# Ledger of designs, part 70: designed miniproteins, single chains, continued (4)

Each design is a single chain, and the fold is of that chain. pLDDT is the mean over its residues in the fold that is shown.

## One batch from the design tools (miniprotein)

Design m14428
Fold by ESMFold2-Fast:
Order: structure tokens, then C-alpha cells, then sequence
Structure m14428 (fold): chain A 95 residues (1-95)
């Protein structure tokens, strides 16, 4: 369906955007380690926790898309966006 194709493209775009953002955060943490190793380690732990949650959510999104479950895929995409907002907030609290 057209809705399924839109959801699939949305999920692919979101995953790519998160990968780019996550790479930038990992680079920032590595740089920060030289200036503030304790703060860098705190950020690394947050990054590791959220990485596991993202991996789980995107596997669920991929399954929902494969099954043609548009409503579940949309719900999981919304959860992934909210999870990313929480992750950014926690990183900003440490920074």
C-alpha cells in the first residue's frame, strides 16, 4: 500500500538520521575524554543504554513493516522519536 511505502521510507530516513547523530555524539565523547574523562564516561554510559533501546525499537519497526502493520510501525516510529528526545535531554544535562 502507499501508506506502507511511506512508513518504510520514514523508518529508513529516521534510522539514517539517528546513525548520523549517534556518530557525531560518539566523536564528541571521544574528544571530551581528553578534557573531562569523568563527564565523557557518564555520556558514554547514556549513549550505550540508548543504543540498546534504539536497536530494539528499529528491529521492531523493521518487523512491523515486513508484516505490513502500518499502525504498529507508526507507533514504534513515534516511540523512537520520543526516545531520541529523551537521549538528547540526558546528554545536555551532563554537558
Amino acid sequence: SEELEKVKKMAEALKKAFEIHNKRHDEYIEQLKKEDPEKAEEMRKVREEFNKKYDSLFKQIEKAVEEGNVEEAKKLIDQAIKLHDEYERKLNEIA
Scores: mean pLDDT 85

Design m14429
Fold by ESMFold2-Fast:
Structure m14429 (fold): chain A 65 residues (1-65)
Amino acid sequence: MKAHELILKAMEAFANKDYERALTLFEQAKAELQKEIDSLENPPEELLHDLRFLDERIAGLKEKL
């Protein structure tokens, strides 16, 4: 899934202290995940949980930037 690939890249950027790139990649991951959720009838709770995880990561990075 494209969203998971973006999350992995965002985590790698974060580990490299490239917080602006990490933020951009997490926001892209959220957009892709949201599109998947919106395309599904009754999206599974796991996808909703991943969306909350991304929101928390994005908020944390915005506080740093």
Scores: mean pLDDT 80

Design m14430
Fold by ESMFold2-Fast:
Structure m14430 (fold): chain A 78 residues (1-78)
Amino acid sequence: SIEEILNEGIELAEKLGLEELAKLLREVQKMLQQRPNPNAERGVIEAVEILKKDTSEESIKKAKELLEGVKQGLLALS
């Protein structure tokens, strides 16, 4: 489920000391709980899979940019 994927991403970000990324994931989680969005959910899945595969600075940056895009898209629907 998307909730399990978000929780996995949050736990991984916290374990890696990526506090800003963990906060971003929690914000997106709250927004998706209020209004499900398949495109946003897909972006979350992609970002978490990037982090699970590779924790390099480049992969972290890509995951963060993808999640920031997801957040901005969800805010535009508010």
Scores: mean pLDDT 85

Design m14431
Fold by ESMFold2-Fast:
Structure m14431 (fold): chain A 92 residues (1-92)
Amino acid sequence: MDAERAREVVELLAELDLALREGDEARKAEVMERLEALDPELAAIIRYMEERRRTGDTSPVPPELLATYRRLAAELEALAGEHGLALSEAAE
């Protein structure tokens, strides 16, 4: 992931975190749409993980999806740290 795209994604993730903390579902949806336009794979993974948590889905996570999620999360965190950008771990 290039630094410019990573920075924009990090900013959207920060807005998503704020929307979640405020319980603003409309803003969350808007931010997710923008994130999907920039990085559809990351947006899909975030939605998948949120859906599993919300529904209590106990199905095994596909190994390839889990590996992709871990890689993208690690890359994004590393880039955010290098550029001094703050990311929240969870809304709660």
Scores: mean pLDDT 67

Design m14432
Fold by ESMFold2-Fast:
Structure m14432 (fold): chain A 72 residues (1-72)
Amino acid sequence: SERVERTFSSMSAVYVAAELLGWSDEELRESLIRVAKSHGFSEEQAQKIADIFLDAYKAGDFDAARKKIYAL
């Protein structure tokens, strides 16, 4: 959906900023959770989305991440 794509775009921007600014993995994860919540996901969904996004970014497979998020 448009909301999922907007969330991914926002999370990608946060990830790039975190790498440039030297954020810890924990600080990055907390920021990704806040971004997902700002797009209307629940606390539980935001945690799952943040973890799916981080795994996908490290693996380079956003299509798999999209499928997992749509299955939530």
Scores: mean pLDDT 79

Design m14433
Fold by ESMFold2-Fast:
Structure m14433 (fold): chain A 89 residues (1-89)
Amino acid sequence: MAAEIARLEEELARAEAELAEAHRALQAAKAAGASEEELRALEIRVLEALLAALETRLELARLKGASPEELAELEEGIRRVRARLEELR
C-alpha cells in the first residue's frame, strides 16, 4: 500500500504539472489571439491533463479509504470532463 500510494502521488504530481503547463499554454494562446482551431486543441490538452489528474486522485482516494461522498464527487468530476472531451473531439 505505502509504495503504491507513493507511486500514485508521483503520477498525480506529474499530471498536475502537465495540467498547469497546458493551462498556461492555453492562456498564452488566448492572449496572442490564436485561432479557434488552435484554442480548441489547447482546451483538449487541458481537459486531458485534468482527466489524468482526477483519475489519479480517485485511485489515491480509494487506497486511502476516502468517504463515499468524496469518491462520488471525483467520479462526477471525471464524468463531466469526459463528456466535455467527447463534445470537443
Scores: mean pLDDT 86

Design m14434
Fold by ESMFold2-Fast:
Structure m14434 (fold): chain A 66 residues (1-66)
Amino acid sequence: MEIVFSEEDVELARKAAEEVYRSDPRAALVTIKMEGNTLTLEGDPELVEEVKRKILERVEELRKKR
């Protein structure tokens, strides 16, 4: 699964992915890769969807702090 972010959101997406990977043990079962403005998630479909949801929620939270 691939998610494309705007240039502004790329830094937030990277931080969110790092925080989710660090805090959620299920994220360790998913391959998370950031290439340019594209976030790639590989693994079990249910875990990928859950990790994607958490990353997007965290990006939104970080955006509100600007």
Scores: mean pLDDT 77

Design m14435
Fold by ESMFold2-Fast:
Structure m14435 (fold): chain A 65 residues (1-65)
Amino acid sequence: MVSEITAAMILGAAYMNEGLFDKIEIEGEKVVIYVSTKSEENYEKGLEAAKELKEKFPLVEIREP
C-alpha cells in the first residue's frame, strides 16, 4: 500500500510535468507544493489542482515562489 506522502508526491509530480507546479518537496511530514506563476492561466489551474490535492491529502502545504 502506498503511503499518503508517496501518493501526494506522485500526483504532485504529474502536475509538475504539466507545468502547473514549479517544484514539490517533503518538509517533515508535509508535502510542500510550489505553484507555477509563469503564466496567469497556469497559476489559476495550478492553484486549483493544489487545493484539490490538499483536500484529498491534508498533509499538503501550498506555497508560491
Scores: mean pLDDT 78

Design m14436
Fold by ESMFold2-Fast:
Structure m14436 (fold): chain A 74 residues (1-74)
Amino acid sequence: MSEEEQILAEARLLAAEIARLTGAPAPPVDASAEELLAWSRGQLPAVEAIDPERGAELRAALDRLEARLREVRA
């Protein structure tokens, strides 16, 4: 698996976890890694309101995935 493919897979898992925690509809199956990360960023305040510790963990995971995506695109 390429690094970009792995980032997409992890972004999908992150978005699915956020959707499960918030009850929000999951992003479309054809969403790009960038779209998944942007959607997840917008949902983090809702997660933080429900579970501040889990919200902080997911924010850190999102920050790491965004950094990794930038490195792959460099």
Scores: mean pLDDT 83

Design m14437
Fold by ESMFold2-Fast:
Structure m14437 (fold): chain A 80 residues (1-80)
Amino acid sequence: MDEETLAAEVEVAVLMLKGAVSLITARKSKNKEEQLKHLKEAEDYFKKAVELARQAGLDDSVKAMEDGLKRAKEEIEKLK
């Protein structure tokens, strides 16, 4: 693993953590409007993580992040 790949992995990990924090915040929110806002924030962070991971060639990481993105989308659909 080279320095460039490590830097990309760290950035991806930070985006994943931000997505996870947004999901937790959504669960703490009392109304659907706030829940939807934070779930969309989580979706955005996971999308950015997937894009960066694909650009960096982190194929194994992409799969895990797509699972996170799918989960965020499913939570948004449940609020319909």
Scores: mean pLDDT 78

Design m14438
Fold by ESMFold2-Fast:
Formats: sequence, C-alpha cells, structure tokens
Structure m14438 (fold): chain A 79 residues (1-79)
Amino acid sequence: DELAERIRRLGLQATKQLAEEGRVDEAVRVGQITSEAVEALERGDYERAAKLLTEMADLLEQAGLHESAAAFRRAAEEA
C-alpha cells in the first residue's frame, strides 16, 4: 500500500524532528499514532485510518509542526 509507506515515512520524519527538539513524549505519541494508522490501512480500515491521520494532523498543528500537519491532513483525505 503506497499510502501506508508514505505514512510510515511522514511519521518517522515528524518523530525525528520532535525528538531532536527534545520533545520526546510527543515523538513517542506520534510514533504510536503512525503505527496504528498504518495497521488500519493494511487491514483495509480506511475510516479508522482517516480518523487517526486527522488526529495526527491536529496534534502536529498544536505542536507547531505546520508542514507535517498539512501532509497528514492530505493523507487523511486520501484514506
């Protein structure tokens, strides 16, 4: 699934950025939501995946990672 692979890559990028900024708890949370969204996509549960990706976008927006938030919001629209 090309979308699942893209979500893994986006999640890793956001997790790395947060960890480098010393925001380790937020990095762990982003990693957890990324894994759940990928599992939902791999199971064909697109509704759950879209909700998780939207939750991720909202969390990243609140964290100030506006570009990452926009990328996850676009991914949610594709799910």
Scores: mean pLDDT 86

Design m14439
Fold by ESMFold2-Fast:
Structure m14439 (fold): chain A 65 residues (1-65)
Amino acid sequence: VAREAGVNIRLMAIAFEYGAGLKGSIRGGKARVTLEHPDEKKKEAAREAIREELERAGYELESLE
């Protein structure tokens, strides 16, 4: 739906900002996300930003690697 598409766009923008690779799915208010970055500190920063965005949007986080 339009709301899920909007959340996906914001997650992609966050991943791009941190230089991280993003894979995942959003279904029925639940999200599973995998991040890839060669720098663990930057990967953790991106992970936190994505977690905050999902919480703000009211989505349940099932998985965040």
Scores: mean pLDDT 73

Design m14440
Fold by ESMFold2-Fast:
Structure m14440 (fold): chain A 63 residues (1-63)
Amino acid sequence: SVEEALAEAEKEYERLRDQFTPEEREILDFMIQTARQHLAAGDDELARQVIQGIRAMLERIRQ
């Protein structure tokens, strides 16, 4: 589900948090908040798009 995808992204972000700059953490925190707001509004498609952006940033650090 989109909720599970967000939860997985949040868990991975917390694991990698110390590898990000303060500016990158601010962006990721904002993106997570935005995805949560879209889910609360029932906008699953917009939530998925934001989650994809979060995953792309996380994957850059894992590479």
Scores: mean pLDDT 84

Design m14441
Fold by ESMFold2-Fast:
Structure m14441 (fold): chain A 67 residues (1-67)
Amino acid sequence: GSAEEAARAALEAAEKAEDAGEAISLAGQYVNDAGATPEEAHEAGELVAREARTRNARLAGQAGAKS
């Protein structure tokens, strides 16, 4: 499996879930059930952080343009 695919799936689940705590718990369980290695889990976490930073910057830019 791809660490990038795992990170994107986790982000999408978090966005759809209204309870962030539940989304995190489910994502962790899926990673364990899929038998992901510690290295894959680490890379997925870093990809999630990078994607979140990029999205936040884009949203801030759009808010500034609207104001």
Scores: mean pLDDT 57

Design m14442
Fold by ESMFold2-Fast:
Structure m14442 (fold): chain A 96 residues (1-96)
Amino acid sequence: ATVKAKANEDGTAEVTFTAPEPIVALTVSAYGKDGTGGSGVAPGDENGIGRATAKTNSPVTKVYASAILKNGRVASGEVEVKPGEEATAPATITEA
């Protein structure tokens, strides 16, 4: 599983979560350069892709994402990103 985050200069972060199994729900938490946080929640799809957006009061530098999979497992990961850039990090699937 992977977490891909794109941080925009306006403090929004667009997160794409990819898992080997269908995603039921995706929760993302984004943290800005000033330490403020924002969160987003979205459903995932049957192909194991979830997309959510979070907004902070400053440019986003870090994203945490957690996906609930259809098999009851949880996949979570953290990625550091620079404003205006995209970054990808591995996500760990926990035992059910």
Scores: mean pLDDT 80

Design m14443
Fold by ESMFold2-Fast:
Parts: C-alpha cells; sequence; structure tokens
Structure m14443 (fold): chain A 81 residues (1-81)
C-alpha cells in the first residue's frame, strides 16, 4: 500500500513478463515475446515514476533504463516476426 510496495509489485510482474517473453522468444513466437517485453517496459516505466514521486531520482533512472531496454527488445523481435 506504500509507493515502495506498489513499485515492488510492478517490478515483480515486469520480471515475470520478461521470463515469459524469453520462453516465447526461445519457441520462435516473436510476436508474443515482443508483446510481453512491451508490457514489461510499461511496468518498469510505472515503477520508475513511483520512485520519482518518492524523491529517489537514481532508482527512477534505473527503471527508466530497464523500460527502454525492454522496449528496444520488443521492437527488435517485432521486426523479426
Amino acid sequence: MTLEQQAAALIEEAKKLTKEGDKYDKEGNYQKASDLYKKASELYEQAGALYGRLGDTVTEGVYRISSGVNKLISKKLEKKA
């Protein structure tokens, strides 16, 4: 119920989605893998915003980078589908 707890929940869900994306990528289902990485990117973006509200700009930056990386992976896989 704290902003930290909300951010932690978003991060755990994002990690779950990236693991699922890895599975579909390994199976050659690039479209589903791309979608999962895109969703993970959105969750990392939300977690970063929550850390920004806490005044933790360093952790905000870390999760913005995680969001960007997952977005790039998603776009790369989408082009291979």
Scores: mean pLDDT 87

Design m14444
Fold by ESMFold2-Fast:
Structure m14444 (fold): chain A 118 residues (1-118)
Amino acid sequence: MKEELKKILEESKDELEKAKALHNLGVIYFEEGKYEEAAEYLKKAIELMEKIDAPLEEKAVAYANLGLVYKKLGKEEEAELYFDAAEKLVETIKDPEKKEKAEKVIEAAKKGEAVPLE
């Protein structure tokens, strides 16, 4: 699992696949209670997603999970900024199915559940 995701980072030629691997590593570190490491991986995922102009729904999920991590770190103001960023991205999604899926992930993150990307 972590080994498979790290292999994607080393071997993949697809920047979006690498961004998703960074994101999912962040989710795994969150589940292990390693919130500082989770924040580092999620920030790297978001930086790459912004650079490659990744799908809005995937960016929204990454921002929502980062908000949850900052909430666990006791950084409430940063958490609110990341949740706000996720919600603003979701408002710009034109596909109603993708929008609804992203909204559910933001709701899960606000309830304390980190959601991986497929």
Scores: mean pLDDT 87

Design m14445
Fold by ESMFold2-Fast:
Structure m14445 (fold): chain A 58 residues (1-58)
Amino acid sequence: MGRMQTYSDYMDSQGDTSSSNGLRAMINSGIVLSDDQMRSMLNDRGFSDQQTQDIINS
């Protein structure tokens, strides 16, 4: 649980505040993404498979 929050924090740490804010808005609206949906989204944003897997495993 809290993986979307972990993603948001990670994106902010990479300087992607816009994506971080988008994820926080999804959390606040009650949207819950599966691990596969989060992996797809991160890959679409240019994160490596290893970075994506580390976030999912957190």
Scores: mean pLDDT 69

Design m14446
Fold by ESMFold2-Fast:
Structure m14446 (fold): chain A 68 residues (1-68)
Amino acid sequence: MPLELEFVREDEEGVYFRVVRPGSAAELRRLAEAFTGRPDAFDRVVAANGIEDPDALRAGQVLLIPHP
């Protein structure tokens, strides 16, 4: 079952999504890169959200995807 995110809000820092279905680190990487157009998007998402294990995201967790 692929990573599924729902839109929560957008502000000057980026876009916030709630994890509906947790997925793999590879799925998060693809979504972050596709959304921002940046090859470093995954690393920025991991850092901005204090993610220690991107394969261990939880349903209901809110993630910030920072603006480019």
Scores: mean pLDDT 80

Design m14447
Fold by ESMFold2-Fast:
Structure m14447 (fold): chain A 68 residues (1-68)
Amino acid sequence: SAEDEQLLADNYLTMADFALKNADKLPKEVLENLIKNLEYLASQETDPAVRAELQKKIDELKKKLEER
C-alpha cells in the first residue's frame, strides 16, 4: 500500500542518516547493501521530493564508501 511504501522510505532515510554519521565504523557490506536498497526504493518512488532526498543519501553514502 502507499502507506507501507511511505513508511519504508522514511525508515530507509533514517537508516541512511545513521549510516552517514557512522560510515567509517560500519562494515563495507552493510553500506553496500543499504545503497542497493536505497537505489531500488528510489527507482520505484513516484514522489519527486522523496526521490531527490533518496538520491542525495545514495550519493553521500557512495562517496563515503569510496573513501574507505
Scores: mean pLDDT 81

Design m14448
Fold by ESMFold2-Fast:
Order: structure tokens, then sequence, then C-alpha cells
Structure m14448 (fold): chain A 105 residues (1-105)
């Protein structure tokens, strides 16, 4: 038995519940931001925020399709990386929403 790779695979698989939870928590944060965007009047910042929201939705759909073909260890790694990427996009959305709100006197 290959001790190195099998052990690493088991360690990554053990991270799956926590990695999935972190990703799902960011998706709930994203849903709240999407609701805020829909309540704001049209602006350049709102248009950019809507484009990012569309990209996040397309990313989520593609991620779900890929996860169905993955082992638990691969799913854990995918969720960790997806959490990082989604976190960066959510930070961009927050800044655009704040800027849109500041533009409204």
Amino acid sequence: MEAGIERLRAEFAALLPEAKKAYEELLEEFKKLEEEIEKLPESEEVEKAKEIAKDIKEFEEKLKEKLEKMTPAEQAVAYILATGLLGWEIEKLKKLIEKAKEKLK
C-alpha cells in the first residue's frame, strides 16, 4: 500500500464537512448581497455587481457538475479552493454595493 498518497487522500477527505460548510456559508452571504443589489437603482457599480453575481452563479453550477464526479478528498480540495475564489468575488461585490450606496445621497 502506498502510505503517502493514501494517507494524504484520507486527511483531505476528513476536511470535507468543514470545507463544504465554509463554502455554503459564503453562498448564503452571496444570496444576501444579491438581494441588496436588486434593491439598488441602476448605476455603473450595480451593473458590474450584476455581472459578478452572474459569474458566481455560473461558477456554482459548474462546480456542482464537477463535484458529482469527484472522490471525497477531491471534493474537499475543490471546496477549499472554491471558498477562496468565492471569497474574493464577494469582497468585490461588497465594495461595489458600498460605492453604489455612497453615490446615492
Scores: mean pLDDT 84

Design m14449
Fold by ESMFold2-Fast:
Structure m14449 (fold): chain A 78 residues (1-78)
Amino acid sequence: SVEERLLEILEEIERLLREKFSSLSPEQQAEVLKLLGEVQELVAKFYEAVRKGDEEAAEKEVEKIEELYEEIKKIAEK
């Protein structure tokens, strides 16, 4: 399901932060925190779409979260 996919991405983000965040520079940490704020906003929009029964909107929000995850991953792998 779309929700299972979202939860899997969020678990991967948590794992990445647990493994890498403390080893990042202050500038990289600030960048990651900014992207995490955007993830939180998109998660809120996902649940709003689910509440309204808008499956297409929910799917689009998960796609955006996947894109932000790739950005966080790139920063963490620097």
Scores: mean pLDDT 87

Design m14450
Fold by ESMFold2-Fast:
Structure m14450 (fold): chain A 80 residues (1-80)
Amino acid sequence: MTLEEKKKRAEEILEEMKKAIEEGSEYTEALKILLEVAERELSEEELEEKVRRLSELLGISRAAARGGLEAARKVAELIK
């Protein structure tokens, strides 16, 4: 997959997340956290709070939540 294809997929994912937040869903809060991490540079303390909240909200480990947030940040960097 080329860098341009990766960027296009990242942009499509971000747009789908924004639409899901606007329409409302069971996972709206999780999507809001992922979008906030993707759009903002957070302090380590803010990031730890988002990891904890996402872990609690989805019933997953903090390691899995951190991985998801790091992936969201990398996706955001790709679409800049």
Scores: mean pLDDT 72

Design m14451
Fold by ESMFold2-Fast:
Structure m14451 (fold): chain A 69 residues (1-69)
Amino acid sequence: MLTKEQFRRAVELAGYRRGIPLSEQQKILDLLESRYTPDELLKLTVEDLMKIPGVDRDLAELILEYARK
């Protein structure tokens, strides 16, 4: 089962790789956690993640890649 901690690490790793500041990573994570349960997060598409302010296609693809590891 994907834990909230594993999803948080996926966002942090993707954000770090894209050079996104920790404050912006935290805003993205807070929005994702407020809108989706951990089970729903595994079912999200790139297009679903891009609906979050500050998430472009490259960041969305990296988040999903790291979340699935």
Scores: mean pLDDT 77

Design m14452
Fold by ESMFold2-Fast:
Structure m14452 (fold): chain A 79 residues (1-79)
Amino acid sequence: DVDEVRARAQATIEEAREKLGEKFDKALAVGNALPPTATYEEIRAAIREAFGNELTDEEVDLMAEAVSAQRALAQIDAA
């Protein structure tokens, strides 16, 4: 169900915002610079490149999931 996907996406976004704060805003800006068709792996790679060693692998994964979730929500609303 789209509503369940939306709820999980919002929960992931909220967790990233709480744990990473201003770094999440930078990750969103990086994600927004990518084409709408960008894959999870492309988003993750862009975040890793933008932050380098500033994030742990777990933080990169959380950030990539949250950015991907926000992008997916925008696409669902457009469909």
Scores: mean pLDDT 79

Design m14453
Fold by ESMFold2-Fast:
Structure m14453 (fold): chain A 87 residues (1-87)
Amino acid sequence: SIEEIVEAVLEEMRKLGGLDVPKIIEILKKHKARPEDLPAVLEAITRYLIEELKLSEEEAIVRTRGIGIALGVPKEDIEAAIKRALE
């Protein structure tokens, strides 16, 4: 499920105390994440960066955009995920 994929990504990022994009990609592949699952992952990562890592909103947005591009997520879906995270 999308929730299991999101939790797997967040658990590993919490364990690392940061972000590791190659590790995120590894987890997504292991869980056979579909393109439609990726916006929920980006939303969760954006919240993690702000709420747990205490990054500025501006820095979290830039990092999430980079990850979304690396994952091949359409720009509109990246921006929608960021918007949801900030609401």
Scores: mean pLDDT 88

Design m14454
Fold by ESMFold2-Fast:
Structure m14454 (fold): chain A 78 residues (1-78)
Amino acid sequence: KKEEVEKLLKEIDEINQRITDLRSQLEAAKAAGDTEKAEELQKQLDSFVDERMKLIDKLVEVSGLDVEYDKEKYREQL
């Protein structure tokens, strides 16, 4: 269980890095007026944000620690 939690945290960290990189690329594409590339990058961002949310949900489920405070609180804030 602890190993699974650590694995999920690393995967979330990796996705956070990709999201940060994609945001920078999206801003650059918008500044350059490349609307097609901006749309493609935005779709990729949406996809990674969705994947990150699924990983967070799984982390909360696997952790078994105060699941209600993490899951309910985060989902209600969205």
Scores: mean pLDDT 74

Design m14455
Fold by ESMFold2-Fast:
Structure m14455 (fold): chain A 72 residues (1-72)
Amino acid sequence: MEERERLKEEVLRKLKELVELLEKLHGAREKLEKEWEPAVEEIESMSEEELREALAELDALFKRLAENGPRG
């Protein structure tokens, strides 16, 4: 069953949201573009367990960004 595929889609969605948020907060578009392609390739290769871990890390990053914001 496609549990891994669902997790992969969720990770990619959240990663894309994170990139958009970081671009708005830091204006680091070039750096984000450079990191995006290898991150997508890594996610495509992840196991179900690794994808769940990635989701947890992304959720932690979103929470941290909401609380602290970028350094000015």
Scores: mean pLDDT 71

Design m14456
Fold by ESMFold2-Fast:
Structure m14456 (fold): chain A 78 residues (1-78)
Amino acid sequence: SPAAEHLAGQVELARKKIEEAKTKEELEEVKKELEEAIKEAKEALASLSPDDPLVAPLQETLKKLEELLKEVEKKLKE
C-alpha cells in the first residue's frame, strides 16, 4: 500500500530528524510531523477490515510513531 509505505518512511525520517535536531524549534517541527503521521496511520487503520494483511504492519508503524512522539516530548521538556 502506498499509504503504508509512506508512513513507514515517515518513521525512518523522524528518527533521523530527532537525532540531528539541535534546537527546540526543530524538535517542535518533528513533533508536528509525527502528530500528522499518527493521524494518517489511525485513519488508514480505521478504513481497513480487521482481517486485512496491512493491519499488523500499520499497527507496528503506529506504535513506532507514538514512541517517537514520546521521545520528542521528553526532549522538549529538557
Scores: mean pLDDT 84

Design m14457
Fold by ESMFold2-Fast:
Structure m14457 (fold): chain A 95 residues (1-95)
Amino acid sequence: SFKDELTKQLKSLILSSIGRSPGIRRLNTDLAVQLVEQAMRDHGLSREELVELVDRAVEEALKTAEDLDFTEDQLNDLRKNAEDTRERVLERLEE
């Protein structure tokens, strides 16, 4: 489904931010916001559905990183990037 594809894209952006510079992490967060905005425009997803998809993407990204034996520093970077991404998406949905 489109929701599954969006979740996969969001998860990919979160994971691709591990060990990257703050600038690249911000770029990935901005890309996640753009994907959410496009989903609202093109597919009519509700705020509630989008929040649920973001939360699922974050949870799946953390589980994948843990399963891949990433270092504690990498996991902390992922947790911070995931939180930043979630907060930025929520800010956009409040507009």
Scores: mean pLDDT 76

Design m14458
Fold by ESMFold2-Fast:
Structure m14458 (fold): chain A 85 residues (1-85)
Amino acid sequence: SAEGELIEEFFERVRNGEAVSEAELQAVVDAVAAAIRAQPDPRAVGAQALAHFEGLVAKLKELHPQLAAALDAFLARLRAAVEAL
C-alpha cells in the first residue's frame, strides 16, 4: 500500500541517520493515522500502534540522538491523531 511504503521509507531513512523534512514527518504521521482508521477497531489498533512506535522511537533515539526532536514530534502527532479517534 502507499501508506505502507511511506512508513517503511521514512523509518529506513531514520535508521540510516538521515535528516527528515517537516513534510516527510507529517506525511508519515498521516499515513499511519490513515492505516489505523482503515482497521475494524481503530481505537484498539491505534493503542497498539502507539505502543509499538514508542518502543521503536526509543531505540532509534539511542542510535541517532540528533533525530530525537523529529522522532518525539512524530510520536506527539501520532498520539494526538489516535486520541482524536
Scores: mean pLDDT 87

Design m14459
Fold by ESMFold2-Fast:
Structure m14459 (fold): chain A 93 residues (1-93)
Amino acid sequence: RRLPSPEELEEATRQLEEGWLENARNRAFTPEGLALKASFASVEEAVERAEESNDIPVWAASLAFAVEAGDEEAARRILEIRREKILQGNNTV
């Protein structure tokens, strides 16, 4: 019916980001997500993959890789990339 407001989308995005951070720490991802995470050679590659792809599994795997590597800055950047794509009208989280 009515499209969500920008504020409603921002709040939903924040809740999803918190959930994905927790799942990354617990390593509770789908088989495709785990395979994608294993394909990354570095945190920089994970960030690049998240920037280039609009796919949730790619973004989630990239976030899990950064969190598992202990790179808080890269993890925040990956979260910001997804948040920005959602706010630009790509609401496919």
Scores: mean pLDDT 66

Design m14460
Fold by ESMFold2-Fast:
Structure m14460 (fold): chain A 78 residues (1-78)
Amino acid sequence: MKKKKEIEENLEKIRKILEENREPLVKLISKVFKVPEEEARKKLDEGAEDLLNEFEELGLTPEQVKEFLDGLLEKLKE
């Protein structure tokens, strides 16, 4: 199916966006949950699969995911 290939391509791009923002997200999770960065990193790695599944269910584009992450990161930047 064309739709299936498009979803896979979008998920690949979303994975790349999450990977590129891994360290800022680790700091975000560390601050929000008040856990060490090492634990936050593990939680992010585990939670990335759940986020990818949610984004697939919602049919979000990589651009929409990037905007969402930017919004979260801006809220907790210095």
Scores: mean pLDDT 72

Design m14461
Fold by ESMFold2-Fast:
Structure m14461 (fold): chain A 79 residues (1-79)
Amino acid sequence: MMEKEVEEAIRRLEPLAEEHRDHPDPEAAVLELLQRLIEEGSEFTSEAARLQLAYHLGDEAEREEARRRGEELAEEIER
């Protein structure tokens, strides 16, 4: 189910990851990949990518919320 969607997303992103490997601005490349995962990924992948993006670009409140939400998501996965 989600595992297959994640594998398919990774397979689609492999060419993009190689394209960005030598990017002159690695930070911008990471943010672009996260944005793409939000738009193209499954509900789970999109949420995880959105939390990661908020952690990188968000203010103090957004970072704190992303951290808390990421903790909840990680706990749900580990169950």
Scores: mean pLDDT 58

Design m14462
Fold by ESMFold2-Fast:
Structure m14462 (fold): chain A 87 residues (1-87)
Amino acid sequence: SSDELKELEEELKAYEILLESVEKSKSIDEMRELALKQMEEEKMSKAIKDWVDALIELAKKERASLEQIKKGIEQAIENIKKQIEEL
């Protein structure tokens, strides 16, 4: 549906912002600050910002490395693009 496409496109944009942020960051906390600031500047929904904050907090609790986070983001982007193509 149109609503499903819109949600997937916003999620894709959030992951693309996260990818740019992880590449510019030396820590998870710096990545979080850069990502949330960019999402605010791009006027993304509160729901997406809260979801991203929760994902980053989970990665931090699991002691994920920035390299592991980057690989996870790249895989998520590929998966969302495939989902959009299947709609």
Scores: mean pLDDT 86

Design m14463
Fold by ESMFold2-Fast:
Structure m14463 (fold): chain A 65 residues (1-65)
Amino acid sequence: MSLEEKLRELVKEAQKKYEEYKKTGNMEDLKKSIELENKVITLLLEAGLSLEEAFEKYQELVKEV
């Protein structure tokens, strides 16, 4: 699996958990969404992006799902 494929899968899972949180108010779904978002940001930083670039890329990936 490429880095981009891994990032897209993590973003999809984060968005899925966030959507469940919006429906149910379940704090565990919110927590899981935040953990997955942080994992994506960390992977982007490890790939050499700045923090600003990592957040911009995360927002771009969110729009793709």
Scores: mean pLDDT 82

